# Designed miniproteins, single chains, continued (5), part 82

Each design is a single chain, and the fold is of that chain. pLDDT is the mean over its residues in the fold that is shown.

## One batch from the design tools (miniprotein)

Design m18834
Fold by ESMFold2-Fast:
Structure m18834 (fold): chain A 119 residues (1-119)
Amino acid sequence: SSNAEKLIGKIKEAQKKLSEAKQLENPYTAYQIANEVLTDVFKAAAEYHNNDPQVIKDLENFAGHVHTTLAFYADNKDLEGLRTTIEGIEKALGLLEEKIKKGEPITSEDARELTRIAN
């Protein structure tokens, strides 16, 4: 598959698993699933840009913010906060998928917007 097709596939897989995670009553298990699928998506996104160091850095910053927020809600057993954060991630991934389908590059501005939507 092309790098774009691979990334779209990983986004769709992530959206399915995130939807399943929102149905869980154990906040730590939901957090673990969300963190795992985001890692897979970010790895595929780096490959989409031929491992561009700036894109990797911006995606790592986005991942760090989202990871910290999910961990905070899991530690506090806040299922509502966790589910709201997952919904923000799903929205951000949907916007990213549309951009990739149009053949547009993922920019530093997109990574900042993803961070803003997920928080």
Scores: mean pLDDT 78

Design m18835
Fold by ESMFold2-Fast:
Structure m18835 (fold): chain A 78 residues (1-78)
Amino acid sequence: MAALLAQMQAEKAEAERIANDPSASPEERAMARKIVQQLEQLIKDLQQGRLTPLEADLQLGSLQVALAVIKWLMQKRK
């Protein structure tokens, strides 16, 4: 549980950095903000017992892939 919450908080911080990155496009920042909102909801649902740790881990994996795609898009413009 604690390790999963720490991982979710770390991914949220990474998405927040992209959302506030002036080198990211407005579209990339908007996508990162949506990931932040989804991670906040996921953390809340896990803490309130609405999701099992396994369900939360699977959803976190999906959001990690989405964030990796945004970072890849940013890199290919360099």
Scores: mean pLDDT 81

Design m18836
Fold by ESMFold2-Fast:
Structure m18836 (fold): chain A 62 residues (1-62)
Amino acid sequence: SAEDLQRAEALLRRHADASAEDQALLLAGVVGPERMEGVLRALAPRFPERTAAILAALRRLR
């Protein structure tokens, strides 16, 4: 949703100096793990490097 995208973007801006792993965990807490891929895909055109790093971190955390 637009509200989830707005919260996710605000979180990434607020924690820009955090690790990709920490950003992945913070996003999972805000939008839920099941919605993470959709949120990251929606943000990818605006933040391609950041969203790719977070997706890679999510795969490493499993």
Scores: mean pLDDT 78

Design m18837
Fold by ESMFold2-Fast:
Structure m18837 (fold): chain A 65 residues (1-65)
Amino acid sequence: MVPELDPEQARADIEALVEKAIEYAKKGDKRNASIYTTAAALVASTVPELIPLAREWIKEVEKLM
């Protein structure tokens, strides 16, 4: 089994990390926003099919900064 890299769990993790990044970006904390977007990108790199989704979510965070 390879469920540790399960796409459903990875997607949920990416979403949670991006939501945190958005919250930090909205309050002007660019450093923490960047840390969470980097973490989301790393998770997405383990599940290639999620890369486009993660990229779009990260773009939204970058637009807030």
Scores: mean pLDDT 79

Design m18838
Fold by ESMFold2-Fast:
Structure m18838 (fold): chain A 94 residues (1-94)
Amino acid sequence: SMVDEIKELLEEIMKIAKKVMSEEEAKELERLYKETVELIEKDPVSEEAKIKIEELVLRALQLASVAGDEEGLQEIIELSIKLSKLLNELEKKK
């Protein structure tokens, strides 16, 4: 399903960010991920889900940027573009 594809893209973003995270940052991001997944499973195109997805992506980008992980930063950007396309397709089907 497209919901599963969205979850997979978010998991890939998390894996990239985790390479440069502290233990506390990893726990924060995992909490945010769990909250995001719950919202996506209820309604992936809700305002709440969109806000949480954006928050998770922006946090991952910030962590990669601060760590100087240029390759990870580029990969997260590319994954975020794919994620945006899937969310737009889901919204059109609603």
Scores: mean pLDDT 83

Design m18839
Fold by ESMFold2-Fast:
Structure m18839 (fold): chain A 62 residues (1-62)
Amino acid sequence: SAALEKGLENAKEKVAEVAEKEFGAKPEIEAKIEGDTLTITAKTSSGEGVLVGPLSSLLNFV
């Protein structure tokens, strides 16, 4: 749905912002959807952040 797509875009942006502040480097963002589970990974040279939750959690970012 358009709402989930927009939520994913916004969630990726927010995860990237938080990771850059925490690790001091621009992250590479990867999103995976496995069944009803969403995983967003932010990888930097200084560390890694992972957000895991249900797909419906993306509606919180719309």
Scores: mean pLDDT 78

Design m18840
Fold by ESMFold2-Fast:
Structure m18840 (fold): chain A 77 residues (1-77)
Amino acid sequence: MYEEVALHISGVEMTPELKAQIEAVIAEFGGEILAEWWGKHEALLLIRVPRDADLDALVARLEEVTGGRVEVGRPLP
């Protein structure tokens, strides 16, 4: 069983290396990127993760890797 989660990553320059690290972290948590938009200093990602995934740990890991701010939105029911 899966859930869809919107991620907004901001406050950091989006380099190809950082994009690869973000994708790797999402994959480590069993996530899949469904939709993506990459700006120069922000990213908007819609991901699918297992419903039992630790989203707090995912956010903490993304903030650790990027040095940026990560905000989580839930799609409307």
Scores: mean pLDDT 81

Design m18841
Fold by ESMFold2-Fast:
Structure m18841 (fold): chain A 63 residues (1-63)
Amino acid sequence: VLDENARISQAIKTALEGRDKEKALDELAKILGISREQAETFVENIKKAVEGGHAGARALAAA
């Protein structure tokens, strides 16, 4: 069972969609045991990686 991984993936999608961004970031912070600031930075890094094309592929490999 991939409960935490599934919830993390869903929270990232929700944050990227922007509808309930703050709620999604708070949930990510709780699941990962990090601050909400760190969760926000994590989501922003993923967004930049997706938008950056080849630079995105490198960033995802480093994360």
Scores: mean pLDDT 68

Design m18842
Fold by ESMFold2-Fast:
Structure m18842 (fold): chain A 91 residues (1-91)
Amino acid sequence: TLRYLKILGVTEEKLNRLIDAYNELYETSFTAEELLREIALATSPSQRKALGERINSANDAELQSIAQEVHKLIEESDPAKVIPEAVEKAL
């Protein structure tokens, strides 16, 4: 299992679908590592757990909604936030 999947507790398939949805909606070219880094900066451990559970159970339409929510969290995040060491080691 890829270590970075543990950041959200998601499957590789669901993570790739989320990244594709995010990149399509916002005309970005984020890799899995890059998007997970932004999510880690924008969220607490409890928020990441909740997001991961939603992502694992989501269909494609629900993943589009989750991608929009993730984008809002990233845009509203404090730019001075630092990635937790455990997350950085998983990337």
Scores: mean pLDDT 77

Design m18843
Fold by ESMFold2-Fast:
Structure m18843 (fold): chain A 100 residues (1-100)
Amino acid sequence: MSLREVTIALVEDLYVGLQKYIEENPDAPEEVREIAELLKETLELLKAGDLEGAIEKVEEAIRLAEKLYEESTDPKLKALAKGWIEKLREILERIKEIKE
């Protein structure tokens, strides 16, 4: 599998995880839905070969996830947000590697 294919699979996996969280937690903060939408946009940009656009969307998703982590009073959501930040940073580095 190419680096691009692996990166797309990682974004898809994270997107599915966020969608499952939203389904199980309908009262989830709006930031969770916004991050999921940014991941969907990232997938479309990666498939179109717009690596710069994909980087911008992932960086925006990281900012929202960091805000969610800082502002959340739910320790479970804080732990999940921390994991999402780590995964988003991994995705960002992989997109930068594809661009090289």
Scores: mean pLDDT 87

Design m18844
Fold by ESMFold2-Fast:
Structure m18844 (fold): chain A 58 residues (1-58)
Amino acid sequence: MKAKEAVEKMGLERAGPGMAATAATFAYGEDAGLRAVIGVLSAGKELVTPEEAEEFAS
């Protein structure tokens, strides 16, 4: 499952850094979760779309 799919299955239109990290960890493991949270916070975003969560997980 991709991080995008995990966010969508949570019923979220947008996810905060923690939810994006959780989705990335579930899809790809802890390293992806760390990348996702750092990516979202470094971009200065409070909420990201499922597509953006997938981008930050990679």
Scores: mean pLDDT 78

Design m18845
Fold by ESMFold2-Fast:
Structure m18845 (fold): chain A 74 residues (1-74)
Amino acid sequence: LVEAMEVGAEKTAEMLRDMIIKEALDLGASEEAARELAERYVDELMEAAKNGDIERYNELVARIPALLLEVGKA
């Protein structure tokens, strides 16, 4: 289960990084802010997956829309 989450998380992290950058830029965030947000978020998501923390993983995924709105305001 944890190993499957790690492999899935790597693919999800790649997809989410690209999605976060694109959506943040669409909301008016700077390229630097968009990349910084995506990098930090992906690192935390990967850490949760490696630790098998399903609750944290789901919480992070659910927070994506709120994070994008915050970056768009900055």
Scores: mean pLDDT 71

Design m18846
Fold by ESMFold2-Fast:
Structure m18846 (fold): chain A 86 residues (1-86)
Amino acid sequence: IEELEEKYRELKEKLRELIEKLLKDPKKKKEAEELRFELEEIEGLLDIARGLGRKFKDPEFLEKQLEKYIKELEELLKRAEELLKE
C-alpha cells in the first residue's frame, strides 16, 4: 500500500505541474480549471476512502480505491499532456 501511495503522490505532483503550465495560457485556462477541479474531487474522495478503510479495518478496500484513483489520475494526466500539445 505504501508503494501505491507513493505512485499516487508522484502522479498528483506531475499533474499539478501540468495544470500550472496550462493555467498560464489564457486559451487553455478553462480546461486547466476543469482538470484542477477533477483532481480536487479525487483527493476528497480518497480522503473519505482512507477514513472508511481505517473504520472497517479493510486493507483491500483502501488498496482497491488507491488503484482506482491512480487510473483516474493517469487519465487526467493524459488529457493535460494532450492539451499542452495543442
Scores: mean pLDDT 81

Design m18847
Fold by ESMFold2-Fast:
Structure m18847 (fold): chain A 102 residues (1-102)
Amino acid sequence: MKEEDITLEKAKKIRDMLLNWLKEQAKKYPELEPYVLLAGSAGDKEKIDERNLEIAKEVLKFYETGKLEKFSPLMEALLAFSNGDVEKVKEIVKKILEEALK
Protein backbone atom coordinates (compact mmCIF):
# COMPACT_ATOMS: atom_id res chain seq x y z
CA MET A 1 0.00 0.00 0.00
CA LYS A 2 2.47 2.70 1.16
CA GLU A 3 5.07 1.81 -1.53
CA GLU A 4 2.32 1.86 -4.19
CA ASP A 5 1.19 5.31 -2.97
CA ILE A 6 4.75 6.68 -3.31
CA THR A 7 4.93 5.18 -6.85
CA LEU A 8 1.55 6.76 -7.71
CA GLU A 9 2.76 10.16 -6.44
CA LYS A 10 5.88 9.98 -8.66
CA ALA A 11 3.80 8.81 -11.63
CA LYS A 12 1.32 11.67 -11.12
CA LYS A 13 4.21 14.18 -10.88
CA ILE A 14 5.74 12.92 -14.16
CA ARG A 15 2.37 13.06 -15.98
CA ASP A 16 1.46 16.46 -14.48
CA MET A 17 4.86 17.96 -15.42
CA LEU A 18 4.66 16.64 -19.01
CA LEU A 19 1.00 17.67 -19.39
CA ASN A 20 1.65 21.18 -17.99
CA TRP A 21 4.65 21.56 -20.33
CA LEU A 22 2.41 20.55 -23.28
CA LYS A 23 -0.31 23.01 -22.12
CA GLU A 24 2.28 25.82 -22.24
CA GLN A 25 3.32 24.74 -25.77
CA ALA A 26 -0.38 24.68 -26.83
CA LYS A 27 -0.60 28.40 -25.93
CA LYS A 28 1.98 29.05 -28.71
CA TYR A 29 0.77 26.24 -31.01
CA PRO A 30 -3.06 25.93 -30.71
CA GLU A 31 -3.00 22.91 -33.06
CA LEU A 32 -1.59 20.91 -30.09
CA GLU A 33 -4.68 21.56 -27.92
CA PRO A 34 -6.59 18.40 -29.02
CA TYR A 35 -3.55 16.23 -28.17
CA VAL A 36 -3.25 17.89 -24.75
CA LEU A 37 -6.97 17.31 -24.07
CA LEU A 38 -6.64 13.62 -25.01
CA ALA A 39 -3.53 13.25 -22.81
CA GLY A 40 -5.47 14.69 -19.85
CA SER A 41 -8.60 12.63 -20.64
CA ALA A 42 -11.49 12.97 -18.17
CA GLY A 43 -12.81 9.62 -19.46
CA ASP A 44 -10.12 7.83 -17.39
CA LYS A 45 -11.14 9.65 -14.17
CA GLU A 46 -11.76 6.52 -12.04
CA LYS A 47 -8.57 4.87 -13.39
CA ILE A 48 -6.40 8.00 -13.31
CA ASP A 49 -3.83 6.41 -10.95
CA GLU A 50 -3.55 3.33 -13.22
CA ARG A 51 -3.21 5.57 -16.31
CA ASN A 52 -0.57 7.69 -14.54
CA LEU A 53 1.44 4.55 -13.67
CA GLU A 54 1.21 3.26 -17.26
CA ILE A 55 2.33 6.65 -18.64
CA ALA A 56 5.20 6.91 -16.12
CA LYS A 57 6.39 3.38 -17.00
CA GLU A 58 6.15 4.20 -20.74
CA VAL A 59 8.09 7.46 -20.27
CA LEU A 60 10.77 5.75 -18.11
CA LYS A 61 11.16 2.87 -20.61
CA PHE A 62 11.42 5.35 -23.52
CA TYR A 63 14.10 7.31 -21.61
CA GLU A 64 16.08 4.10 -20.85
CA THR A 65 15.73 2.40 -24.28
CA GLY A 66 15.00 5.25 -26.74
CA LYS A 67 12.17 3.11 -28.17
CA LEU A 68 8.50 4.10 -28.43
CA GLU A 69 6.57 0.85 -27.78
CA LYS A 70 3.31 2.64 -26.89
CA PHE A 71 1.62 5.61 -28.54
CA SER A 72 -0.41 6.87 -25.59
CA PRO A 73 -2.12 10.28 -26.02
CA LEU A 74 0.70 11.91 -24.04
CA MET A 75 3.43 10.43 -26.28
CA GLU A 76 1.36 11.28 -29.37
CA ALA A 77 1.20 14.91 -28.15
CA LEU A 78 5.00 14.98 -27.68
CA LEU A 79 5.50 13.49 -31.18
CA ALA A 80 3.09 16.05 -32.68
CA PHE A 81 5.00 18.90 -30.99
CA SER A 82 8.35 17.54 -32.24
CA ASN A 83 7.05 16.82 -35.81
CA GLY A 84 7.99 13.16 -35.24
CA ASP A 85 11.54 13.88 -34.04
CA VAL A 86 12.12 11.06 -31.51
CA GLU A 87 15.42 12.58 -30.29
CA LYS A 88 13.64 15.86 -29.44
CA VAL A 89 10.96 13.91 -27.53
CA LYS A 90 13.72 12.02 -25.66
CA GLU A 91 15.37 15.34 -24.64
CA ILE A 92 12.05 16.72 -23.30
CA VAL A 93 11.33 13.44 -21.45
CA LYS A 94 14.84 13.40 -19.92
CA LYS A 95 14.49 16.94 -18.55
CA ILE A 96 11.05 16.23 -17.03
CA LEU A 97 12.18 12.90 -15.50
CA GLU A 98 15.28 14.49 -13.96
CA GLU A 99 13.10 17.18 -12.31
CA ALA A 100 10.31 14.75 -11.26
CA LEU A 101 12.63 12.07 -9.77
CA LYS A 102 15.03 14.45 -7.94
Scores: mean pLDDT 68

Design m18848
Fold by ESMFold2-Fast:
Structure m18848 (fold): chain A 62 residues (1-62)
Amino acid sequence: SELEEQLDEAVAELAEAADKLSEEKREELRNYMNENGDKISEMSPEEQIEFARELAEKAKEL
């Protein structure tokens, strides 16, 4: 579906941003994701896409 493609793109962008981080900063990002993990699984696909994009922006600022 279109939403699945958008989610895949958002996740890929997040992964690329995270790969550029130092080990220390990647740990910070992982801790943030783990803290919000249960909430993510309860999100709608549109909310998951938005959150993934938010995480990518956070990773770029780290």
Scores: mean pLDDT 76

Design m18849
Fold by ESMFold2-Fast:
Structure m18849 (fold): chain A 77 residues (1-77)
Amino acid sequence: MAKVAVGVFETKEEAEEAAKRAEEEARRLAPDMAVRTEVIEMKNGKYVAVVIGGPAADFEAKLAEAKKFAEKLAEKL
């Protein structure tokens, strides 16, 4: 099953670096696992890094869920 990890960062550069490191580590630990990363800009000026690992078929749905969650957090801040 697909798994999702989320981190919140103050800068886009920090979020992109964290996503890159997480992708590299996931590929190292499970080379046969498909991995996708995304950086989401929040209205409060913070950035969310999302890492999704598992079956590629689940990636689009899990990424959409993560984006909606980040948007809801931004609306309440």
Scores: mean pLDDT 73

Design m18850
Fold by ESMFold2-Fast:
Structure m18850 (fold): chain A 82 residues (1-82)
Amino acid sequence: MEELDKKSIEVVKEFIRDAGKEYTVEELIKALNEMIEKLKELGLPDSTIEVLKRAIENKDPEVLRGAITRAKLEIVDAELKK
């Protein structure tokens, strides 16, 4: 749990650091789709994948950034389960 919380904080810090860089909606959608494919390979439940796909439908940069942060967190969580 403590290690997971620490990883979550690092993911958020990385995203905040990257927030100073201007990404297009197309770049954010591409990044999120790549993360979704990795999450499928890691065997995450369809419910998690559907939440992330819903963010793509909004095409709002803030919603996409939030979904990317969540996808990164889910990847970290799956890797820590080893």
Scores: mean pLDDT 70

Design m18851
Fold by ESMFold2-Fast:
Structure m18851 (fold): chain A 95 residues (1-95)
Amino acid sequence: MVEYFKTLSKEERDKLFEEAKKIIDRAVEKYNKGEKLSPNEISELRNAAAVLRALAEVYESTGTPEDLKKAEEMRKYAQLAEFLYLEEITRYENE
């Protein structure tokens, strides 16, 4: 996965980050409203977390201050997605 993301342009990687953020922001909004995520939304969160982890590794590999800061933001979003994923799985198991 990381090798694949290294082949993408900066613009393509930025689009993937924005797409992942939209998925996570939507899930956060539902969570804050007490709404249960659908199985498809849970799957999208899992995929978004994986993509963000791989993108963060690519940006960390450059070692520039700008890219390191962006990687940190990506890791924070991945952690948020993983948190929401675990919360929703626990809700399904306890019903």
Scores: mean pLDDT 81

Design m18852
Fold by ESMFold2-Fast:
Structure m18852 (fold): chain A 82 residues (1-82)
Amino acid sequence: MKALLSVQIRADSPEEAQEAARKAEAVMRATPGTLEVKSIVDPERNVATVQGVFDSKEAAEAALAAIRAALPHPVTGRVTDL
C-alpha cells in the first residue's frame, strides 16, 4: 500500500530551517520507492514541513528514520497508509 510521510522540523534560524527542509527532501528523494516530495518553510517560526508519497509504508518509515538520523533538530514525523 502507498504511504504518506509528513515531517515537521523545528530549527533555531530561518537558514537552518531552509537547510533542514533541503536535507529532508533530499533524503526522501534518495529513498527507494519515493513517488513525490514537497516542502514548505515558515521562516518566521523556523519550521520546515516536508511531505513525501511512497510506494510502501516500509519506504516511508525508512525515510523517516534516515531524516531523524541526519538532522540534529527536533523532528516530528507521521506515516499514514494511503
Scores: mean pLDDT 84

Design m18853
Fold by ESMFold2-Fast:
Structure m18853 (fold): chain A 85 residues (1-85)
Amino acid sequence: TKEKVREATEKAIELARKGDIKGAVKALLEAVDAFIAGMEKVSSSLIARMIGAVLRVLALLLEGNYEEAVEAIEEFEEEALKLLE
């Protein structure tokens, strides 16, 4: 599960750096799906935080702010991997 989250977020980062908005969002959603599947229980507050993170990345990508979008994806990966420990 951790490996799937890492692979998906790394792909999202690569696509975000290339300006592939659709690909980056798809890869990030795959990372979210892998993260949820790895959690025994997901709280409503955690779901809200994940939705917020995806929306923030999407907004940054739509603004053409690809480096900041990459930073947001990296922050998501770090937090998700800590929660899966």
Scores: mean pLDDT 80

Design m18854
Fold by ESMFold2-Fast:
Structure m18854 (fold): chain A 74 residues (1-74)
Amino acid sequence: MKIKATITLKIAPTPENRRRLAEIAIRFGADSLEYADGVATITLEVDSEEEAQRITDEMLREAGAESASLKLEK
């Protein structure tokens, strides 16, 4: 069963951060990446809630984001 994960990262709107977010999104196989007003929204499909949380934690760390939130659609 595939789960739709939406990861929201609060990150400063610098060109370097936007580029890094795009690189991260590609590496994790994201379906979409949207960036607006210091908030990045990444959507991807995962096989488990545990995988979604792991990816969220990795993105938060690698992006240097201030905070992250995760929403799952089953």
Scores: mean pLDDT 82

Design m18855
Fold by ESMFold2-Fast:
Structure m18855 (fold): chain A 98 residues (1-98)
Amino acid sequence: MEKELQVEVDVAIAELAFAVGYTIGKNVATEEDVEQARAELEKLRAQPLTKENLIRMAELLGFLKGYAEKQGNTEEVARIDAEIDRVIAELKALVEKE
């Protein structure tokens, strides 16, 4: 029960981070902000998968999705949707392995 609740809380935090990123990316992001977000995401992908890194990846993926949707880039939106699903699955696996 407590372990299931911890998974639910950690996933909710990642989903909230994604939603915050999405709102910023869609409404206020510049091209330079997008390049910086892509660079940060690439660095995180090269690091060990921790809960903190996965939550930050969710926020950056949200940011990139919001910007891509604003630009009408449906192919990029689809790629980001696939990656966020993997990030959330990895987060669940990490918490369940406790």
Scores: mean pLDDT 84

Design m18856
Fold by ESMFold2-Fast:
Structure m18856 (fold): chain A 74 residues (1-74)
Amino acid sequence: LTPEQQAKVARVANAVLDAAEGKITLEQAKQTLRDAGLEDLIPEVEKAIEEAKKGGDPFLLANRVAQAAAQRLA
C-alpha cells in the first residue's frame, strides 16, 4: 500500500473501533469510509458494529475491517 492508502486504512480502523466502543456514531464511521472512497465496505462496518453490540471484541472487529480496506485499496 502507498502511504496515502495506509493512512486511509488507519483512519477507517480507528473510526470502526471508536464506533464499536460507542465513542462515535455508526453514521460518523460510515462518513469516514465515504471520505476514504471505501463506501463499498459500509456493509462490513455495519456488520462489525452489530457484532460489537452483541459482545464481539471491538479491536478484532476493527482489525477485520482494516484488512478488508487494505485489500480493496491494493
Scores: mean pLDDT 81

Design m18857
Fold by ESMFold2-Fast:
Structure m18857 (fold): chain A 80 residues (1-80)
Amino acid sequence: GDASAAREALRQRYRDEMQALVDELLALDDSPETQRVAEVILRMAEDAMASADAEGLMDLVLQLAREYIARRRAEQQELA
């Protein structure tokens, strides 16, 4: 199979998933502080994808991002 196409498809899936999480985070809170957190998360994802252990590091980054967003959503729901 085309290893380059498979690698590009995997990285695109990671980027799509990270972008969806960032969009979700910014929909909860669009403050400058949250925008900076979103930028850090995206940088961590790009660094993870550039590593030799891209899959393991991306799984960790995605888990941490989802846990952070879930906590922020729970905090917003408690205030409602």
Scores: mean pLDDT 81

Design m18858
Fold by ESMFold2-Fast:
Structure m18858 (fold): chain A 74 residues (1-74)
Amino acid sequence: SMREEAEELAKKGGEHVSKGLKAQDAGDNETASKHFKKAAELFKKAAEVDPDKERSEEYQKSAEFAESVSKKLS
């Protein structure tokens, strides 16, 4: 289903958030920025795929947050 597809995309986005945080802890802000950028792309795709407006808006907020973090680290 589209919901399950969105959930899988969001899960991948969360994995990139985890990798970004780990890279940031290691002092590798360039790698961290790339992971947060990838997370933002995945959350944005989840928002586009999810037919539920409320969940889509939550995914969009996650994408905006990840994009903001990526920009601060570059």
Scores: mean pLDDT 90

Design m18859
Fold by ESMFold2-Fast:
Structure m18859 (fold): chain A 100 residues (1-100)
Amino acid sequence: SAIEELEEEVRKLMEELEKLIEDFSKKEKPTKEEMEKFIRLMTGLAEKAAALAVARGLVTDAELAAFEEWYLAMIEEIKKDPSSAPKLGAELIERVKRLL
């Protein structure tokens, strides 16, 4: 089903982000390519998690908009301070778990 496909996509994206957070926690200076991959993975997870939450009837339009505003602000923070990426990535995973 479409929901089962979204569940599998969210699971895979969370696993990939958790792995990347671990890798970044061991690096003082991630490359531009690594940062772009991190941001794409965060955005992908946020979008798929939001779609799954909507499909499950778990969120209002206002809650969805607040979640989107929040993760876009976190991406801008990572762009300003790449060292914040592991912490903010972990916060995204925790918020996704609460959203679902």
Scores: mean pLDDT 83

Design m18860
Fold by ESMFold2-Fast:
Structure m18860 (fold): chain A 70 residues (1-70)
Amino acid sequence: MMSPDQQTQQQSAQNRIGIARQFISNNSDSTTLRGYIDVLQSVRDQSIRNGQTDIADDIDRVINQMSSRS
């Protein structure tokens, strides 16, 4: 309903994914990684609520990769 903010939502989610991948590459400490995981989980849940399951799946993969390093 109403004007779709889908492009803004997708851009925001992709931005979060990009930042998380940089954190993985930079070998951040476990406390910092947990903070990012919490943010990604919030974005994932919002993507699911908006019916953007592809974005949610991508975020879930990044969360799993980050969690494996904790």
Scores: mean pLDDT 67

Design m18861
Fold by ESMFold2-Fast:
Structure m18861 (fold): chain A 59 residues (1-59)
Amino acid sequence: SEAEELVKELGLKMSLEDVRKLGEIAKDVGIDVVADLLSKESGLSREQAKRLVEAGLKA
């Protein structure tokens, strides 16, 4: 899936379930909020974090 490929591309130790959970949180609080938090916690750029959250919404 796009989510699994993106996790590998970004070098993250996340399961597909973790990525789906990001998507579920984003449905409640918004994509930009989750992307900002993920960027700060994981060291990803905001653009990379946003791509991952959007992939979670599609998964």
Scores: mean pLDDT 81

Design m18862
Fold by ESMFold2-Fast:
Structure m18862 (fold): chain A 88 residues (1-88)
Amino acid sequence: SKIEKAKALIKQGKYDEAIAILKPLESDEKARLLLGDAYKGNGEYDEAEKAYEHVFRYSKDPELKEQARLGLEDIGVEALKDAVEKVT
């Protein structure tokens, strides 16, 4: 499936290729969660935050909501690291 292919690409660090596959599938909340993961891996934290927030707020699947919440926490940590590195 396209979802499984995108997951494999994310695991390989091929975030741009995963994003290209997942963007057309963003109406699927699982695809949107993976899109958040791919954006996060690519350092696109604003896009990742938007994807995770949507899944967290609108998903009817408790597991997807929890994964999105963890993604938002992880982005918060990575955004702080980036901010510190830019001023040092």
Scores: mean pLDDT 79

Design m18863
Fold by ESMFold2-Fast:
Formats: structure tokens, sequence, C-alpha cells
Structure m18863 (fold): chain A 59 residues (1-59)
């Protein structure tokens, strides 16, 4: 469905934004702070990837 495809595209854009934030964190923060933030960002990305997989299963 068109709405489902738009929702998937929105979630993909969110993942891209989080991956950009991971790159920024790795480039600009001290190693301990970077490690903690990257772990949190990876968890958020994994959650969004699961949501995309669930939506794709309904296509």
Amino acid sequence: SEDLKKQIAYLQAQIAALEAEKARVKATMDPATAAAKVKALDAAIATLQKQIADLEAKL
C-alpha cells in the first residue's frame, strides 16, 4: 500500500539521521561518551529496523 511505503520511507530517513549522529559522535566526542552514545543509537536503529521488517511483511 502507498501509506505503508511512505511509513517505511519515513523510518528509513530516521535510521539515516541516527547513522549520521553516530558518525558525528565518533568524530567529536571523548571515547567513553562516544561508546555510550553509540550503544544507545545502535539500540534505536535496531528498533527502527524491526519496525521496517514488520511493515515490509505486510506488503
Scores: mean pLDDT 88

Design m18864
Fold by ESMFold2-Fast:
Structure m18864 (fold): chain A 77 residues (1-77)
Amino acid sequence: ELSPEELIALIEEHVARAIAALEASDLPADVKARMIALLRRYTARIIEAIRAGDWERALEIEEELSRELAALAAEAA
């Protein structure tokens, strides 16, 4: 149902909200910076894969991002 453009807009909105939530949190500054950098870098790659029509690649990158964020969160705990 969603066009690639609509999906990309939703992803960008979601990531902006996630970054705002991280900035508002009381996590250590280093952890915030690393999480925000991961979100920005991986989101750009996911968007490129979506624009290229490579949905399998987009899912692989999303799974990698989720794993990296989980590892960083566990390291910070």
Scores: mean pLDDT 82

Design m18865
Fold by ESMFold2-Fast:
Structure m18865 (fold): chain A 90 residues (1-90)
Amino acid sequence: LGGQATTLWEQTLGEVLAASDEELRRRLMRLFGEGQHRMMQSRDTLEYLQQLIETLGEVERAAREAGNERAARVAEEARRQLQALLAQGE
């Protein structure tokens, strides 16, 4: 579960940054760094997944504010997949 979420996070990070211009990329790198710090402090897999979902929500908002619909859709799709994993977690 955690490994699958981490792989999705790493793929999403790469795709979102590739879709972003330099200014948005700098903003997203800050958000990803802050999110990564919170994830590193997670005590269990559920807390880790919740931090991933929250960080992707922040990334989606930042991309939409910048008018970058491609980056926003990538983040939104990844957030949906993580929410589905969380819902299936017991």
Scores: mean pLDDT 79

Design m18866
Fold by ESMFold2-Fast:
Structure m18866 (fold): chain A 59 residues (1-59)
Amino acid sequence: KLDELYEQIKALLDEIGREEALEKISKHFKVPPEVIEKAIDNKTLSVEQAEEILKVLKE
């Protein structure tokens, strides 16, 4: 379930553009883009956090 969410997030990062997508997530969560990037790359997100990121990227 969580791995599927990471694959969807990665696909949207590629589609939107990684820098633009990370900035959009950063603005929504009020967290620096670097912190979000590390969380995605190191797979430290909860299912709830990953789902919320996916919703933000689909908007």
Scores: mean pLDDT 80

Design m18867
Fold by ESMFold2-Fast:
Structure m18867 (fold): chain A 114 residues (1-114)
Amino acid sequence: TQAFLTLLKQLAQETVKALRSFGILPSPSVAALLRRLGVDAGPTSSTTTELDVLLVEYLEAKLALSETVDELSTEQYVAELLNIIGDIEDIRHSRSVSELTAVLKRATLDAKST
């Protein structure tokens, strides 16, 4: 549980860095979910983008999983940790809003498939 939440917080931090590097502001819904992970997103935009929708879906799925992570087998738990680590790397390597959106589309589908 603690390792999962720590990685999810790191993902939230890397997401905020990526958004800032692209000069885009998250929606209030995204900012609220980031705040639940202890991450300040700064100012928000009233405009909702596809990226905002995907971030909400991803973060809600991962937060829901965090409530039941102790019910997973060791193999399932390690696989979920590796999934978040991979998502963090993909976010870090995103060079554009379009590339970040593509990463989150894949990550959100993967998160919902469990």
Scores: mean pLDDT 83

Design m18868
Fold by ESMFold2-Fast:
Structure m18868 (fold): chain A 76 residues (1-76)
Amino acid sequence: SMWDREAERDREFLARLRERLAATLAERPNDDVAIGRVVLDLMEEFGEATAIERAMSDDQLAVRGRIVRQNLERLA
């Protein structure tokens, strides 16, 4: 069903996100812009990024990256 395809797509997205974020955090643990860029790049690969998201500033990417980093630290 459509719901099953969306659930599988979400699982694949999260698996790739965790993998790429782990690599980025290992190399650049304090680079919140780079972490935010990883999320945006993956959203583009999955066709989910809007024109607004593609136009995000470094400050906006840093906010997104910080939230992601903090969530990963809490889940570890």
Scores: mean pLDDT 79

